# Designed miniproteins, single chains, continued (3), part 101

Each design is a single chain, and the fold is of that chain. pLDDT is the mean over its residues in the fold that is shown.

## One batch from the design tools (miniprotein)

Design m11501
Fold by ESMFold2-Fast:
Structure m11501 (fold): chain A 120 residues (1-120)
Amino acid sequence: SAAKKAEEEKAREKLLKIVDELLENGKISEVGAEIMRKIIEASKYGTGEYPASVLDEIAKLLGSEEKTREVIEEFLKELQELGADLTMADVEALIASGHMTPEEVVASLASLILSLKVEK
């Protein structure tokens, strides 16, 4: 319906403003912001599941292990400010165990930040 589309558009605009605020305040990089925008566009924030196409796009944006680590570190810092008890050691353990890929971790952290910031 038109009303449902209007509500979905308002929710999307609110999430995009959150990304812009995080970028303006220096809390995330341009790469981190683009990853968050990909998650918003896919409408998969808060679900813990991501389409392979979205994960492939995130992997391309990350490009390297060093950049992946930097993005994970910035997202973890924001999550810690929001009260989450998550560390780099926890993330490294998840990747090393094979439970999650680095791009799945990045997508999950981005999704969690967006979910927490929407709820205030």
Scores: mean pLDDT 82

Design m11502
Fold by ESMFold2-Fast:
Structure m11502 (fold): chain A 95 residues (1-95)
Amino acid sequence: DPEAERKRREERLKKRLEKRGIDASGLSLEELEELVLEEFRRLAEETIKKAEESLAKRPTPALQEHIAMLREAAAKPTPEEAAKTIQEFLDRLNS
């Protein structure tokens, strides 16, 4: 059901923004997606910076792979594609 999936996606994005104190009322799906992606990219960059500092002190292949995954996810044009990149990485860790 495309309408049900669109509504669930909209509610998920709206809830995420509201949790951060951002008023998501009256925003389109496209505006919600842009704001969530912007917040994700900010958090990803902060996480990458901290991970790179850790990597400089204690280099590990696992940490390098994690940093590469976060950069790839942050480069995605939509939150859904970013989430898919993260999920595919997690699936590989369990394989």
Scores: mean pLDDT 75

Design m11503
Fold by ESMFold2-Fast:
Structure m11503 (fold): chain A 80 residues (1-80)
Amino acid sequence: MESALREQLEKEFQQWKQEQEERLTREVSEHLARTAREIASLPSREAGEPLRQETLRWLVQKRQEFEQELQEKKEELKKL
């Protein structure tokens, strides 16, 4: 059984998800590219180690935030 409201919310969720995935992918790609360039321009690999660790922590945080947002939006669909 179709519900126009449910279809609309599912469509909005998919659009929002795509927009967030694109935004996150862009942020991650830009951050990784900057980090890689900075590490590559350093005279030693050990000088880049703190930056690598910070980047890994940032990636974990971004992934967790995105997963939380997905769950919140999924709950929005359940309010029907």
Scores: mean pLDDT 75

Design m11504
Fold by ESMFold2-Fast:
Structure m11504 (fold): chain A 84 residues (1-84)
Amino acid sequence: SLDERIAELERRLQELKEKIDTAIKNGDKVALLKIRHELSLLKNEVQVLLDEATARGDEARVARLQKLLSEIDELIKKIDEYLK
């Protein structure tokens, strides 16, 4: 279901958040670059589901997916600021 797909993306984002915190704590810039790439791939998957939810008029899932996109963008920005 769309709910199950969104929940899996939310779970993957939470795992990436934990990996970012660990990589920052350890000063692991190589890990941060890899995580940044994974966030970019996750963002593409979220955008596809957002388009599907929008086409279906599913306002609740649209809101959840828009929140995921915002959180992904904030994490990418956080990594980019750390890597300066």
Scores: mean pLDDT 90

Design m11505
Fold by ESMFold2-Fast:
Structure m11505 (fold): chain A 74 residues (1-74)
Amino acid sequence: MEITVYDSTTGRVERVTPEELEGNKRYFAELALKLGAGKVYMDGGGTSGTLVDEKTGKILKILTGEEAKELLKK
């Protein structure tokens, strides 16, 4: 399933699948899909991600890659 990613380093907005992303960016995308956010703002280094509910525009979480990784633990 695709998610909308805004990359603050490139200024680009794209629909991508998590497997097209690397490292922390993938964790942000996977967590956003799990929470139903639909949209993520992140920098090119994957330092921080902002998960946004696409329907309401509300910020659901602002977190680091490490925090996203921990929340994805099963």
Scores: mean pLDDT 77

Design m11506
Fold by ESMFold2-Fast:
Structure m11506 (fold): chain A 94 residues (1-94)
Amino acid sequence: SKEFIEKNKEEMEKKVREAAERLGAYGLSKDVDAVLEQLEILAKYAPYFPEIVKEHWPSVVAGLVYAGTFGDLRRLQPLVERLWKEAGLEELAA
């Protein structure tokens, strides 16, 4: 919730940064559930830390491509929509 994030901003920021770094580290690990877990963390907190998502966008894209290839599209769709809209990433589509 927004109230929880406002009260725990420093801890939540660290969690979001760690999720982005883990995505970059996974590469070709083939653990699609681990990739989706990190993407879900980033998507959940993207409205509050859009700069972290934008900074790590290449890792996010790689994770989304990997999850789209090997994962459940029903789980992936809301993550794409949230990351795209909430972090202002629509400009990076062009």
Scores: mean pLDDT 70

Design m11507
Fold by ESMFold2-Fast:
Structure m11507 (fold): chain A 58 residues (1-58)
Amino acid sequence: MTYRLSEAGRELAELVLGERRETLSSAEVADMGRRLDPSTSAEEAIAGLEKDGLVTRI
């Protein structure tokens, strides 16, 4: 699965992952979310970032 980053999502990815991206795989979205909250599962991390409007599935 591929996710498109919002403007805020791209800024977050640069801060957390160290690179500018317009799209991320589901594994990369999960990695980003878990770096923000290591207690979440991969599925919860992805769902949280989608709910906050940082990523959108494409």
Scores: mean pLDDT 83

Design m11508
Fold by ESMFold2-Fast:
Structure m11508 (fold): chain A 100 residues (1-100)
Amino acid sequence: DPAVEAAREAVERVLGRLQLLAHIYNDEKLLKVINEFAEEARKLLDEAQGKSPEEILELLRKFMENLIKKAKEYGLSDDIIKQLEEEMKRALEEVEARLK
């Protein structure tokens, strides 16, 4: 399923950015976000099976919004949050381009 594959690649891109930020900032709060992100990403990809591209994009968008909300609740720095928001925006734009 090309739409599920695009969503997987978007999730892997954001996870990679989180792992890089955790290494750079040496922040234990980032590890908590990574663990929750990885678990919810697996559940999202399972749920995405058999859904339309539009439904998959909506699931991915809500997932990313929840991740930013959790990052803010965990008290991650504004610099980290900005970098995550930029990576998520790029990931969503790439998925939307692939689903055209």
Scores: mean pLDDT 82

Design m11509
Fold by ESMFold2-Fast:
Structure m11509 (fold): chain A 61 residues (1-61)
Amino acid sequence: SERDAILHRTARELEAAKTREEMEAILAATVRELAALLSPEQVAAIEANLRLYADDLLARK
């Protein structure tokens, strides 16, 4: 699905990101794309999960 393609791409981009600023830009772009496909509540839930993943990745650097 388009949603799954966006999420898979986002996960790869977050894994490749070097800084919090890069991760924030990736998250902002992903939220914008998902807002065209999903409800605000669904987007907020996905964003929260992606932010937890990004925080975990940053803690490992």
Scores: mean pLDDT 85

Design m11510
Fold by ESMFold2-Fast:
Structure m11510 (fold): chain A 68 residues (1-68)
Amino acid sequence: SSRVEQLLASAEALLESMVAAGESAAGIRVWVDHLLAEVRADPSLSEAEKAELERRIRALEDRYLARV
């Protein structure tokens, strides 16, 4: 969905900024955990959109953690 793509683009931009600013691996993990809690609690998202977002946000986390 376009909403999923917008949220992922925002998450990726923030992760890029965090890594560029020297954020720790622990800091990135805490931020991602907070983002996933917000996604899970969002009543405007379907269960399929929540599952897709969790999978793709975790993939982004793995990719950016490899760069710290």
Scores: mean pLDDT 90

Design m11511
Fold by ESMFold2-Fast:
Structure m11511 (fold): chain A 72 residues (1-72)
Amino acid sequence: DMDAQIEAGRLVAEAVAEVNAEHGVLTDPEARLRRHQLVNRATRRIAEALARGDRARVEEVLRELRAGLREL
């Protein structure tokens, strides 16, 4: 579902922007790579959850993403 993929990307981008506003921009290449891995994984999981109408799973994945990003 292309619409679910687009919406997942939007939600993930909002979560990243929120954490960046709190912690600043990552300058370390290793941390940036880890961020990209977390973002890609979250986007896929959220798109799948959205396609199923699983709102609770979307919120869970977003919480996991924010927590992972804050640890970078």
Scores: mean pLDDT 82

Design m11512
Fold by ESMFold2-Fast:
Structure m11512 (fold): chain A 61 residues (1-61)
Amino acid sequence: SAAERAEQRAAYERLFQPGVSPEPAEFRVLIERALKYAEAEGDSERTATLQRLLAALDAAG
């Protein structure tokens, strides 16, 4: 939906804009939302980066 896409875009922008870092508790959720946005936009470089970050978090527990 448009609301879901807007939320995904906001997560993507928050992760890649200069400023205050996201809270650690929210970090995984922001990465997952940003990944969906990057995939939808065809941003292969950021998609690969976000996939690696998500895999690293999964490996860490």
Scores: mean pLDDT 74

Design m11513
Fold by ESMFold2-Fast:
Structure m11513 (fold): chain A 95 residues (1-95)
Amino acid sequence: MVSAQDMLDLSKKLAEISKIPSKKDQIEEFKKLGPQFATEKYFEELLEKLENSSEKEAQKIMERQSVVFYSAAGILKAAEDFEKRLKEREKKALS
């Protein structure tokens, strides 16, 4: 359902948000990402954690989520490449 590129783009945006020195500005930029999260519930839970965190912890939460989505992007890319190779092998077997 989500592509490797979508996860990579989300990871990059979270890394950029983590560099914002103001917690208020970080939260506002994070809110703009809402439609790009897998579920609204996951997004709301992260928002609540950010609002209840110190500026330093909010930065760490953003950095950790960036790493999680970067890792997910790598796994999804490997899966996409595997599926592509399977389809290429099936075409060769039929030829």
Scores: mean pLDDT 75

Design m11514
Fold by ESMFold2-Fast:
Formats: C-alpha cells, structure tokens, sequence
Structure m11514 (fold): chain A 74 residues (1-74)
C-alpha cells in the first residue's frame, strides 16, 4: 500500500480529468474505438496501482496515455 502525497494526488487528478476530456472529444468525433481503447489503458494503469505500482510510475504512464490521446485528436 502506497499513500499518495498531496502533490501526487493533485497531479493524478489533473491527468485523469484531462484524459476524460480527450475521451469525451473522441466520442464527440465518433471515434468510439479510440475512446474505448484509451479508457481501457487508464483502467489497466489503475489496476497496476492497486497491485503496488509506485505513484510516480502511475503518473508517468497516465502522462503517456494522455499524450497518445492528444495525438489521436490532432
């Protein structure tokens, strides 16, 4: 069990919120498969966090997922 610092929690929440916006935009554009794939990757990272992955590694993986989603929108 790893406890999040306030800074790590804020960063995690900001990343998740931004990813949710990207998923919403993909859905609005009719890109349902891309939206689902992105959501599945986020769920996988959350499952890894529950399994003991470090908060910093979780944040890094979420940043990579966000970047992938933003590139798909361009």
Amino acid sequence: MVELTPEQLARLQALLGRIQQVVGQLVQQGRFDDARKLSQKVQQVIDQFKAGMSPDEVIAQLEAILKEGEEVLK
Scores: mean pLDDT 82

Design m11515
Fold by ESMFold2-Fast:
Structure m11515 (fold): chain A 100 residues (1-100)
Amino acid sequence: KSIEELLLEFRDLVVKASELLNTDRDKAKELLKEAIKIAKEIAEKLKPYVSKETLEKFEEALKKLEELLNDENASNEEIMKALYEVEDALGEMWNEYLES
């Protein structure tokens, strides 16, 4: 898949998961775990074009989201905040790639 196709797939999964988080939390978490796999694939493709600092920021944000998704006591608000951090970091990687 192209990077653009992966970004669209990631966005679709995130939107769907966000809609489900208050009604079907378990399904929302499954979709977010799928989104994380897509985000990792995007990062691997972008790795040669981005700074080490930008990549590390993304990896830290992703790790935090993964930990929250495996924590039964994590609130929906904590999950959403961590998701926004992943989206922000991925956006920074994408912008750096476009400037490369």
Scores: mean pLDDT 87

Design m11516
Fold by ESMFold2-Fast:
Structure m11516 (fold): chain A 61 residues (1-61)
Amino acid sequence: LTDEQQVKLVKAANRLRDAIEAGDSEAVEKAREEMITEVGLTPEQVDAVEASLRAVVDEAA
């Protein structure tokens, strides 16, 4: 990944985590779309990131 893509990935991952914590399914979908369109991740890679973030959120709860 380029430095710019890496920054976009971190921002999208933070948005996805916040959306998961808030239970905001629309914000979750937007963050997932940004990972695909702006960073170039596959849907499978985005699913793995979301699963990882959900596990972290569940641990914190």
Scores: mean pLDDT 78

Design m11517
Fold by ESMFold2-Fast:
Structure m11517 (fold): chain A 99 residues (1-99)
Amino acid sequence: TTEAIEEEFKKAVKERKPLADFFSSDKLPEDEQIRELARQLGKEVVGIEREPVDEPRMAVVIEFVDEKKARAKIVPASEALKYPTIAWLEAQRQALLAA
């Protein structure tokens, strides 16, 4: 349900678990867009790391450094999906879009 997704997302932010947003490799966000994504979570980005594009789908992973700061990494989607919370949230989001 949408409510379950929202609750888990809020819990992840509170517990400082990594979160991700997914993009096609040909439409990767610019640094400014990544900073805006982190700002929506109440965080300032202190570093952005970009891994080589080797998959058709990539993820921007936001890692919480402290209560006000985050670090961003652009990684293959398969790498981001190794995080249980990220994998669960993405699966629920896709299920809602398919319904």
Scores: mean pLDDT 78

Design m11518
Fold by ESMFold2-Fast:
Structure m11518 (fold): chain A 63 residues (1-63)
Amino acid sequence: MTPELEKEIEEGVKAVEEAVKRTVKIRELPSIEEAIEYAKKILKDTASDQETLEKLKEMLEKR
């Protein structure tokens, strides 16, 4: 794995973590953990991209 890709994934996960905490901080903690794990899987597969993160934010906002 390239160092750039791993760093990008790490930052992407942190961004999702912050976005989710804003929206569902009080609601359901398990949803945050599952969302982060799902984000890691997607980012690892597609490399990191903003579109993937935005889609995750939208999905979490609906919850």
Scores: mean pLDDT 60

Design m11519
Fold by ESMFold2-Fast:
Structure m11519 (fold): chain A 71 residues (1-71)
Amino acid sequence: SEEEFDLEVELALLIMRATIAIKYNDLDGLEKVLKELRELQKRARELGFEDIYQTAEDMIKKIEEEIEKLK
Protein backbone atom coordinates (compact mmCIF):
# COMPACT_ATOMS: atom_id res chain seq x y z
CA SER A 1 0.00 0.00 0.00
CA GLU A 2 1.02 3.64 -0.47
CA GLU A 3 0.72 4.31 3.27
CA GLU A 4 3.02 1.37 4.09
CA PHE A 5 5.59 2.47 1.49
CA ASP A 6 5.50 6.08 2.77
CA LEU A 7 6.09 4.88 6.36
CA GLU A 8 8.94 2.59 5.20
CA VAL A 9 10.62 5.57 3.47
CA GLU A 10 10.12 7.79 6.54
CA LEU A 11 11.54 5.03 8.79
CA ALA A 12 14.60 4.61 6.52
CA LEU A 13 15.30 8.37 6.65
CA LEU A 14 14.93 8.40 10.46
CA ILE A 15 17.33 5.43 10.78
CA MET A 16 19.85 7.30 8.58
CA ARG A 17 19.50 10.46 10.75
CA ALA A 18 19.89 8.37 13.93
CA THR A 19 23.03 6.65 12.57
CA ILE A 20 24.63 10.03 11.75
CA ALA A 21 23.65 11.48 15.16
CA ILE A 22 25.16 8.43 16.94
CA LYS A 23 28.40 8.77 14.93
CA TYR A 24 28.77 12.44 15.95
CA ASN A 25 27.46 12.12 19.55
CA ASP A 26 24.68 14.58 18.65
CA LEU A 27 22.42 14.41 21.73
CA ASP A 28 19.92 17.00 20.39
CA GLY A 29 19.73 15.13 17.06
CA LEU A 30 19.14 11.80 18.84
CA GLU A 31 16.33 13.27 21.00
CA LYS A 32 14.61 14.74 17.89
CA VAL A 33 14.85 11.42 15.98
CA LEU A 34 13.58 9.54 19.07
CA LYS A 35 10.46 11.75 19.17
CA GLU A 36 9.79 11.26 15.44
CA LEU A 37 10.36 7.47 15.68
CA ARG A 38 7.81 7.24 18.52
CA GLU A 39 5.26 9.16 16.42
CA LEU A 40 5.97 6.89 13.39
CA GLN A 41 5.71 3.78 15.61
CA LYS A 42 2.28 4.93 16.86
CA ARG A 43 1.07 5.39 13.24
CA ALA A 44 2.45 1.96 12.24
CA ARG A 45 0.60 0.36 15.18
CA GLU A 46 -2.70 2.10 14.26
CA LEU A 47 -2.36 0.87 10.64
CA GLY A 48 -1.25 -2.68 11.58
CA PHE A 49 2.22 -2.47 9.97
CA GLU A 50 3.89 -4.84 12.46
CA ASP A 51 7.30 -5.02 10.71
CA ILE A 52 7.60 -1.20 10.62
CA TYR A 53 6.52 -1.03 14.28
CA GLN A 54 9.16 -3.59 15.31
CA THR A 55 11.97 -1.95 13.28
CA ALA A 56 11.12 1.41 14.89
CA GLU A 57 11.07 -0.25 18.36
CA ASP A 58 14.56 -1.72 17.80
CA MET A 59 15.91 1.67 16.72
CA ILE A 60 14.22 3.46 19.67
CA LYS A 61 15.94 1.06 22.10
CA LYS A 62 19.31 1.65 20.42
CA ILE A 63 18.86 5.45 20.56
CA GLU A 64 17.79 5.35 24.25
CA GLU A 65 20.97 3.37 25.06
CA GLU A 66 23.15 5.89 23.16
CA ILE A 67 21.47 8.87 24.89
CA GLU A 68 22.12 7.24 28.30
CA LYS A 69 25.84 6.90 27.42
CA LEU A 70 26.02 10.65 26.61
CA LYS A 71 24.46 11.83 29.93
Scores: mean pLDDT 89

Design m11520
Fold by ESMFold2-Fast:
Formats: C-alpha cells, structure tokens, sequence
Structure m11520 (fold): chain A 80 residues (1-80)
C-alpha cells in the first residue's frame, strides 16, 4: 500500500541520505524547520507543496537532489 510521509519525516530522510556529503545545501537547510525546508525543495522541483508526501514523491526528491550539479545546488539554495 502507498505510505504518506510528513515533511519532518521527509526532511529526516534527506538529512540521512546526505549526512556525509558536506553539502552546502544541507548546511543552508539546517537553519530551517523540516516543513519549511521540504516545502522550499518541493517548490524548486515543481512538486506540489503538501503536508504529506508519497513514497514516489520522496524518491523523486532524493533522486533530483542526488543528480544536481554543484551549480544547480547553488541555484536551489538561492531560492530558499
């Protein structure tokens, strides 16, 4: 069955996936609430902002973040 995740759960998944990266993106996000951080990322990726995200939407967010170039990461940070 499809499981829905809260913004806080999604942010914890993102932090876990990128905890060893030293990414400037993660450093920029650490000063925001999980909800604000995930909503800003979703908006930047043209994913509908919601209180809950499907596993497919979370997978899309993670894959998009992992596939971003250093330049694209800096552009995303500028939108936060």
Amino acid sequence: GSRYLSSSEVFNIIKEAFKMSGSTLMQSLRVRSGREAVNALAEGMNIPVADRYSEDEVTLILKTLADLSEEEVNELISKL
Scores: mean pLDDT 68

Design m11521
Fold by ESMFold2-Fast:
Structure m11521 (fold): chain A 82 residues (1-82)
Amino acid sequence: MYDIKELLRAETEKDGVTTITIVAEVDGKEVYIKITIKGDEAEIEILGEEMSEEALKALEEYARKIAESYGAKKIKITHHLG
């Protein structure tokens, strides 16, 4: 089971759009997560080093739960790993 350590969270709201920026650590690697929430829709972007499929799924679930806590029902996740 991957433990996700949240290092920093910043939140901004403008014109009904909430943007949450998170720096987290999984398996000793830093990742950048950006969650943009507009109404019941969320777009999640994960940027970082290449990681295992299990670590990525854990990060996606972590970010999804955050978006859902803000009222998101339709969630799109994209990742840029390398």
Scores: mean pLDDT 83

Design m11522
Fold by ESMFold2-Fast:
Structure m11522 (fold): chain A 79 residues (1-79)
Amino acid sequence: MPKLNEAKGLKGMIDAAKELEAAGVIPRLEDFEKPILAIMLTKDKELFEAFKPVLERYLREVLGYSDEQVRAFFANLEY
């Protein structure tokens, strides 16, 4: 189960992902699977909001998701 240390680790991963995005490197899904699951389990709004723009770009540019599919993905993260 996620613990306080897991939330701190998530912030580090989000910061690294933002650096990769800023450098023009689009992360792969497998690089975000663990952070996504931890956000879903912790429901940490601050971490989710910080990660959301990086995840939206990943879904659109790497996975080819439409705006509708991106919206559906984030709606499912609320459960």
Scores: mean pLDDT 61

Design m11523
Fold by ESMFold2-Fast:
Structure m11523 (fold): chain A 100 residues (1-100)
Amino acid sequence: SSATVDDAWAQLKPLVEALKDEDPEVRLEAAEQLAVLLQNLREKDPELAKELLKKYGREIIEPLVEALKDEDPRVREAARRALEVLSEIDPELVEEALKE
């Protein structure tokens, strides 16, 4: 449902915002938690995962694509893993974001 999609986004939004934190440990934890939560959502409710990416996919994917350029290699690797999970949900949306 729309409310359930918005509830899922409300859980992820603080982690998406934390990808821009000044502390690399905060950015690392945010990227790792995003990968875990998105993988759990994909496994438990794949339709909700697809609906989440239809409504909030750009808001989730674009900060992770920027995190691929992070100065900390651990953050770059965690962002890559989160994007791999997102590609399992919607490969075309992730491919488009990685182009430009």
Scores: mean pLDDT 88

Design m11524
Fold by ESMFold2-Fast:
Structure m11524 (fold): chain A 100 residues (1-100)
Amino acid sequence: SEEEREELETLKNLIDDAISKMQTVKDKEKAIEMFKALADFVIDWARKHFPDRPEFVEELRKEAEEELKRASKMTVDEIIQLFKEFAERVYKKLEEALEE
């Protein structure tokens, strides 16, 4: 629907802003905090928009959990790259799910 497309555009803008802000982070703890905040936000967004697809939401949650575990062993620069890749991948999955 048009409303879902507008919410998806808002999500895209939020993700792009988060990626941009993450590029300026020099503290690993702050990078992980921002990663977790984005993960929590996109999972909650998916739960709201796909209430009849609990398996899809659980897949996103597990992916986020696995990426955060990887981030715990990484440098801040590696976390920034992982964050960008995760954010772009999750956005694409959410966009594709709305077209089904």
Scores: mean pLDDT 87

Design m11525
Fold by ESMFold2-Fast:
Structure m11525 (fold): chain A 74 residues (1-74)
Amino acid sequence: SLSENQKRILEISEKLNIPLSLLEDIGVLLRTLLPDASEEELIELTEKVGKKLKEEGAGREDIHRIIEEVLKEL
């Protein structure tokens, strides 16, 4: 069974129409960049990155750039 956090990421995937695997990859990268961030903060940042990817029509190749842009806006 999925954890509560995994269910939340799945819900974001469905709402934004972004592949679950892409959001999971974003989450892993965010944890690597922000090792001290809470699970709640990482889920919120994953959703922000996902929304920006969708808004720009960007793909997997743009993940690192969009993560950097989102983190600079904090």
Scores: mean pLDDT 82

Design m11526
Fold by ESMFold2-Fast:
Structure m11526 (fold): chain A 70 residues (1-70)
Amino acid sequence: KEEYKKAAEDFKNIAENSTSREQAIKAMKEVKEKYPETDFEVDEEVASRLSLETLKIGAKNKAEEFEKKA
């Protein structure tokens, strides 16, 4: 429950403040390491081909999903 809330805050930060694909992907990978209960997984090969805008939209969507689960 607390991990979902904290992960949602991290995803919101990624959505608002990421300036590069590399930064966004790194931050998303850190969510998996910090909050294993969330069952979040990043496919780095797929993610590296997405635009920064698409990654930020994905992060925003994950923040909303995890807030609901908290």
Scores: mean pLDDT 79

Design m11527
Fold by ESMFold2-Fast:
Structure m11527 (fold): chain A 70 residues (1-70)
Amino acid sequence: SSEDAYAESVILLAEWYLRALEAGGEVDLTEVEALLQKLEEIVENHPSEELRKRAAELRERLRRAVEAHK
């Protein structure tokens, strides 16, 4: 579905930013904050339990990486 494709694309992009942050690379934190909001929307509203779980796990990892970068 379009909803599944959207969620998968947000998850994939967030995984790339997470890898960059964990490697000590420079990233646009505004884009990362936007991705965190999109992941939160997926966790709250997406019909797929599997995608909600993946988004929740990734959201927590990404939040910790951003906090470490501050």
Scores: mean pLDDT 83

Design m11528
Fold by ESMFold2-Fast:
Structure m11528 (fold): chain A 74 residues (1-74)
Amino acid sequence: PELSVEELRERAEKMLETLRNSLLSQGRSTEQIIAVIEATANWLIRELEAAGKLEEAEAMRELRDEVIARVRAE
């Protein structure tokens, strides 16, 4: 399925924020939440790179860093 970079970013952001909220409800620490988000985002980035979707992979790296920064700021 071909998604635009914007559509992919929006869906991935919802997925990562849902994951964050689930981990928060489980009482996970900030560092545990960051580790899970980073691992999940890195898996998706690797899949996109393997598919030759380099622009999408870059957008996911930016989103990963933004979500991690949000988790640390709170």
Scores: mean pLDDT 84

Design m11529
Fold by ESMFold2-Fast:
Structure m11529 (fold): chain A 104 residues (1-104)
Amino acid sequence: ERERLLEELRRLIEELERLAARFEPALEKVSEVAEDFDSVVEAMAAVIELSGDIEGARRMAELYRRIAELLATFDTPENQAEAEAARRMAELLEEAVRLVEEKE
């Protein structure tokens, strides 16, 4: 029940953290010129392009979507806020992946 949901959430967060680490070098470079981007989506697209890891970015979006679904089931204000943040992050990543794919 609750323990199963917490275990699933933990596994998803661990996978997300591992994937995020792969984008760290690209993120550092993009952050140096963040003011040159008109939107967060453009900055995220630049990180994905620089990393060359489009599949990793798609997987991160899927993980954020699943994390949002799980957090929403806990029905506390804190978990609802985190669920909204995770859903928004998934949307931004999905938009950034689309921008990168359109340039292909």
Scores: mean pLDDT 78

Design m11530
Fold by ESMFold2-Fast:
Structure m11530 (fold): chain A 68 residues (1-68)
Amino acid sequence: DIEEELQKFVQKKTKNAKLEEQEKLTRGALVELFLKKPDEVAVNKDLSIFTEEDLEALKYFKELLKKE
């Protein structure tokens, strides 16, 4: 459920982005990358559509998912 909530969060952010940004930052690809390689997401700036507060929220989701 936390993973589903994370996917919905990312989807809402990508819907507000321009099509070009959505192509680079697809919902599924970002979620998978964030869960497996969160540092790669930061390096590639795939988080350009997220604010600093949104990044903190994503870190919170990651910590919840990391427990299991």
Scores: mean pLDDT 58

Design m11531
Fold by ESMFold2-Fast:
Formats: C-alpha cells, structure tokens, sequence
Structure m11531 (fold): chain A 109 residues (1-109)
C-alpha cells in the first residue's frame, strides 16, 4: 500500500512536469506568431511555466520553499493563460501543479 502511494505520487509529479514543459513550448511558439501585446502575454506564461518546472525540480533541496515558489509561478502562469481566453486550461494546470507540489512534499516526508 505505501509503495503504491509513493509510486502514484511519483507519477503525479512526472506527469505535471511533462505537461508544464509542453505548455511552455507551445506558449513560446505562439509568442512568435502573435502581435507584440499578445506575444508578451504568451512569453510571460512560458516564463512562469519554466519557473514552476525549476521549482518542482528543486523539491529535494528545499521542499517547503520550492513548493511555495512552484505554486506562485503556477498561479502567475494561470493568470496569463486566462488573459488569453484559456481559462479551462489555466484551471487544469493550476490544479495539476497543486497536486504535484503536495505529492512531492509527501515523497520527501
């Protein structure tokens, strides 16, 4: 049971990282195709996705600080995605990052 819980938590973190990397790359590409104002919002979303990934990867060094940083950047990414009319995607990824941050903290406890 405990081994299964740890495996599920590891899968949750892995899937969140993969999803965030995909969002980052897509936002970076869309920034190249839009007008300057829209491109800036895409670039900000991509930057916050990148920082969320970096924070989740640093969980072993500073679990509490890294979780807090990941959630802050995920919220900023979600806010920028909402400005682009992507509220459903924003809400989905914010939930995914919150679940991953909780799972990562539990893996390190």
Amino acid sequence: EEERRELLRRITVRDALGGLESVKKLMEQLAKEGDEETAEVYRKAAEHARRTIEALQRMKEDPVGAAREALRHAEEMAENLKKLGLSDIADRFLRTVREAAEAAVELLA
Scores: mean pLDDT 78

Design m11532
Fold by ESMFold2-Fast:
Structure m11532 (fold): chain A 81 residues (1-81)
Amino acid sequence: SKEELEKKIEELKKFLEELEEDHPLRGAAYLELGKLYVELEKYEEAKKYYEKAVEILGKLLPEDHPLLLKAKELLKEVEEK
């Protein structure tokens, strides 16, 4: 449902506004935003949020961390669209 996806996006954006700039949950929230935008077929927006996720997770996590590797994989996938 498009309306359900749009509501989740709005809720995540409001959540991000309340988080500290370097908060660990920021990376996970950006990753989820990217996934929701992919479901809406808004690949430009999805790419933007995956780039933000890779940036913040890359600062906070080791290079081999599963979450960072997954974020990089998802970014590459959306860039090929």
Scores: mean pLDDT 84

Design m11533
Fold by ESMFold2-Fast:
Structure m11533 (fold): chain A 71 residues (1-71)
Amino acid sequence: MDPEELLKFAEEEIARLKKEPVHVPLEPTSHPALRDLPEEVLERLEELLKQFTNHDELLHMVQRIEELLRS
């Protein structure tokens, strides 16, 4: 999977989630799949993930990234 596609996907998901904010505090978690990304992409994803306020949506995005990295 292209790293730029992953970043674009994350950015679009975050933009969508900002339309339906929740008060659940969300911290970027280090997922095993995210460790396989180049450091540059990982740092950019972490910055994007800090904008999440919906834990379920973050989990869905992380699982999607994991699926893309495993395939």
Scores: mean pLDDT 57

Design m11534
Fold by ESMFold2-Fast:
Formats: structure tokens, C-alpha cells, sequence
Structure m11534 (fold): chain A 60 residues (1-60)
């Protein structure tokens, strides 16, 4: 259940659906377990975006 997984990871259901739809579009079957891990990584990456703003200035 996408909603339950998204809630556990603290992200929107839309993010979970987008990941699953993306995988299906590429012909890949993604499991709830894989989705859970992907959402967790996405959440941690979103947090440091605040610091990444500075790094992006240097990267760009």
C-alpha cells in the first residue's frame, strides 16, 4: 500500500506513485520493499538540499 509506505517514510503518496510509475514505464517491476528504501533515500537527500544550495552554486 503506497499510502502506508509514504506515511512511514514521511513523504507524499505522490512521490511513491511517481517512483512506481517511472519504474513501470521503463519496464521494471518495483516492489513495496524497494519503494520503501527509495523513499527513505529521497527524504534524506531532500533534507540536505538546504546545504546543497551552496554546493550547487559552486558546481554550476
Amino acid sequence: MLEAIAREEGVDVQVARDLRQGAESHGVSISDEDLRHALRVAATTREPSREAAREEAARR
Scores: mean pLDDT 65

Design m11535
Fold by ESMFold2-Fast:
Structure m11535 (fold): chain A 79 residues (1-79)
Amino acid sequence: KYTGVYKSKFGTIKIEEKDGKLYATFDSGAVLELTKVDENTYEAKTEGGTLKLTFLSDDKIKLEFSVAKGANAVYEKIK
């Protein structure tokens, strides 16, 4: 359902399912395991803090970083 490739002007995120878990792969090559915290919300630890990822719809993801409050990035599904 949530698996696919999502793009914005800031880059691309690939969401994959492996062994019953969701993973986010970024253009940097970083791969983060997503932990479910709400029905459509997941969190992951990063070098810069906690990433919060919200599936707004079947085709959109909102990213929030703990160190960048008020600056949200929205990615749209392309594949």
Scores: mean pLDDT 75

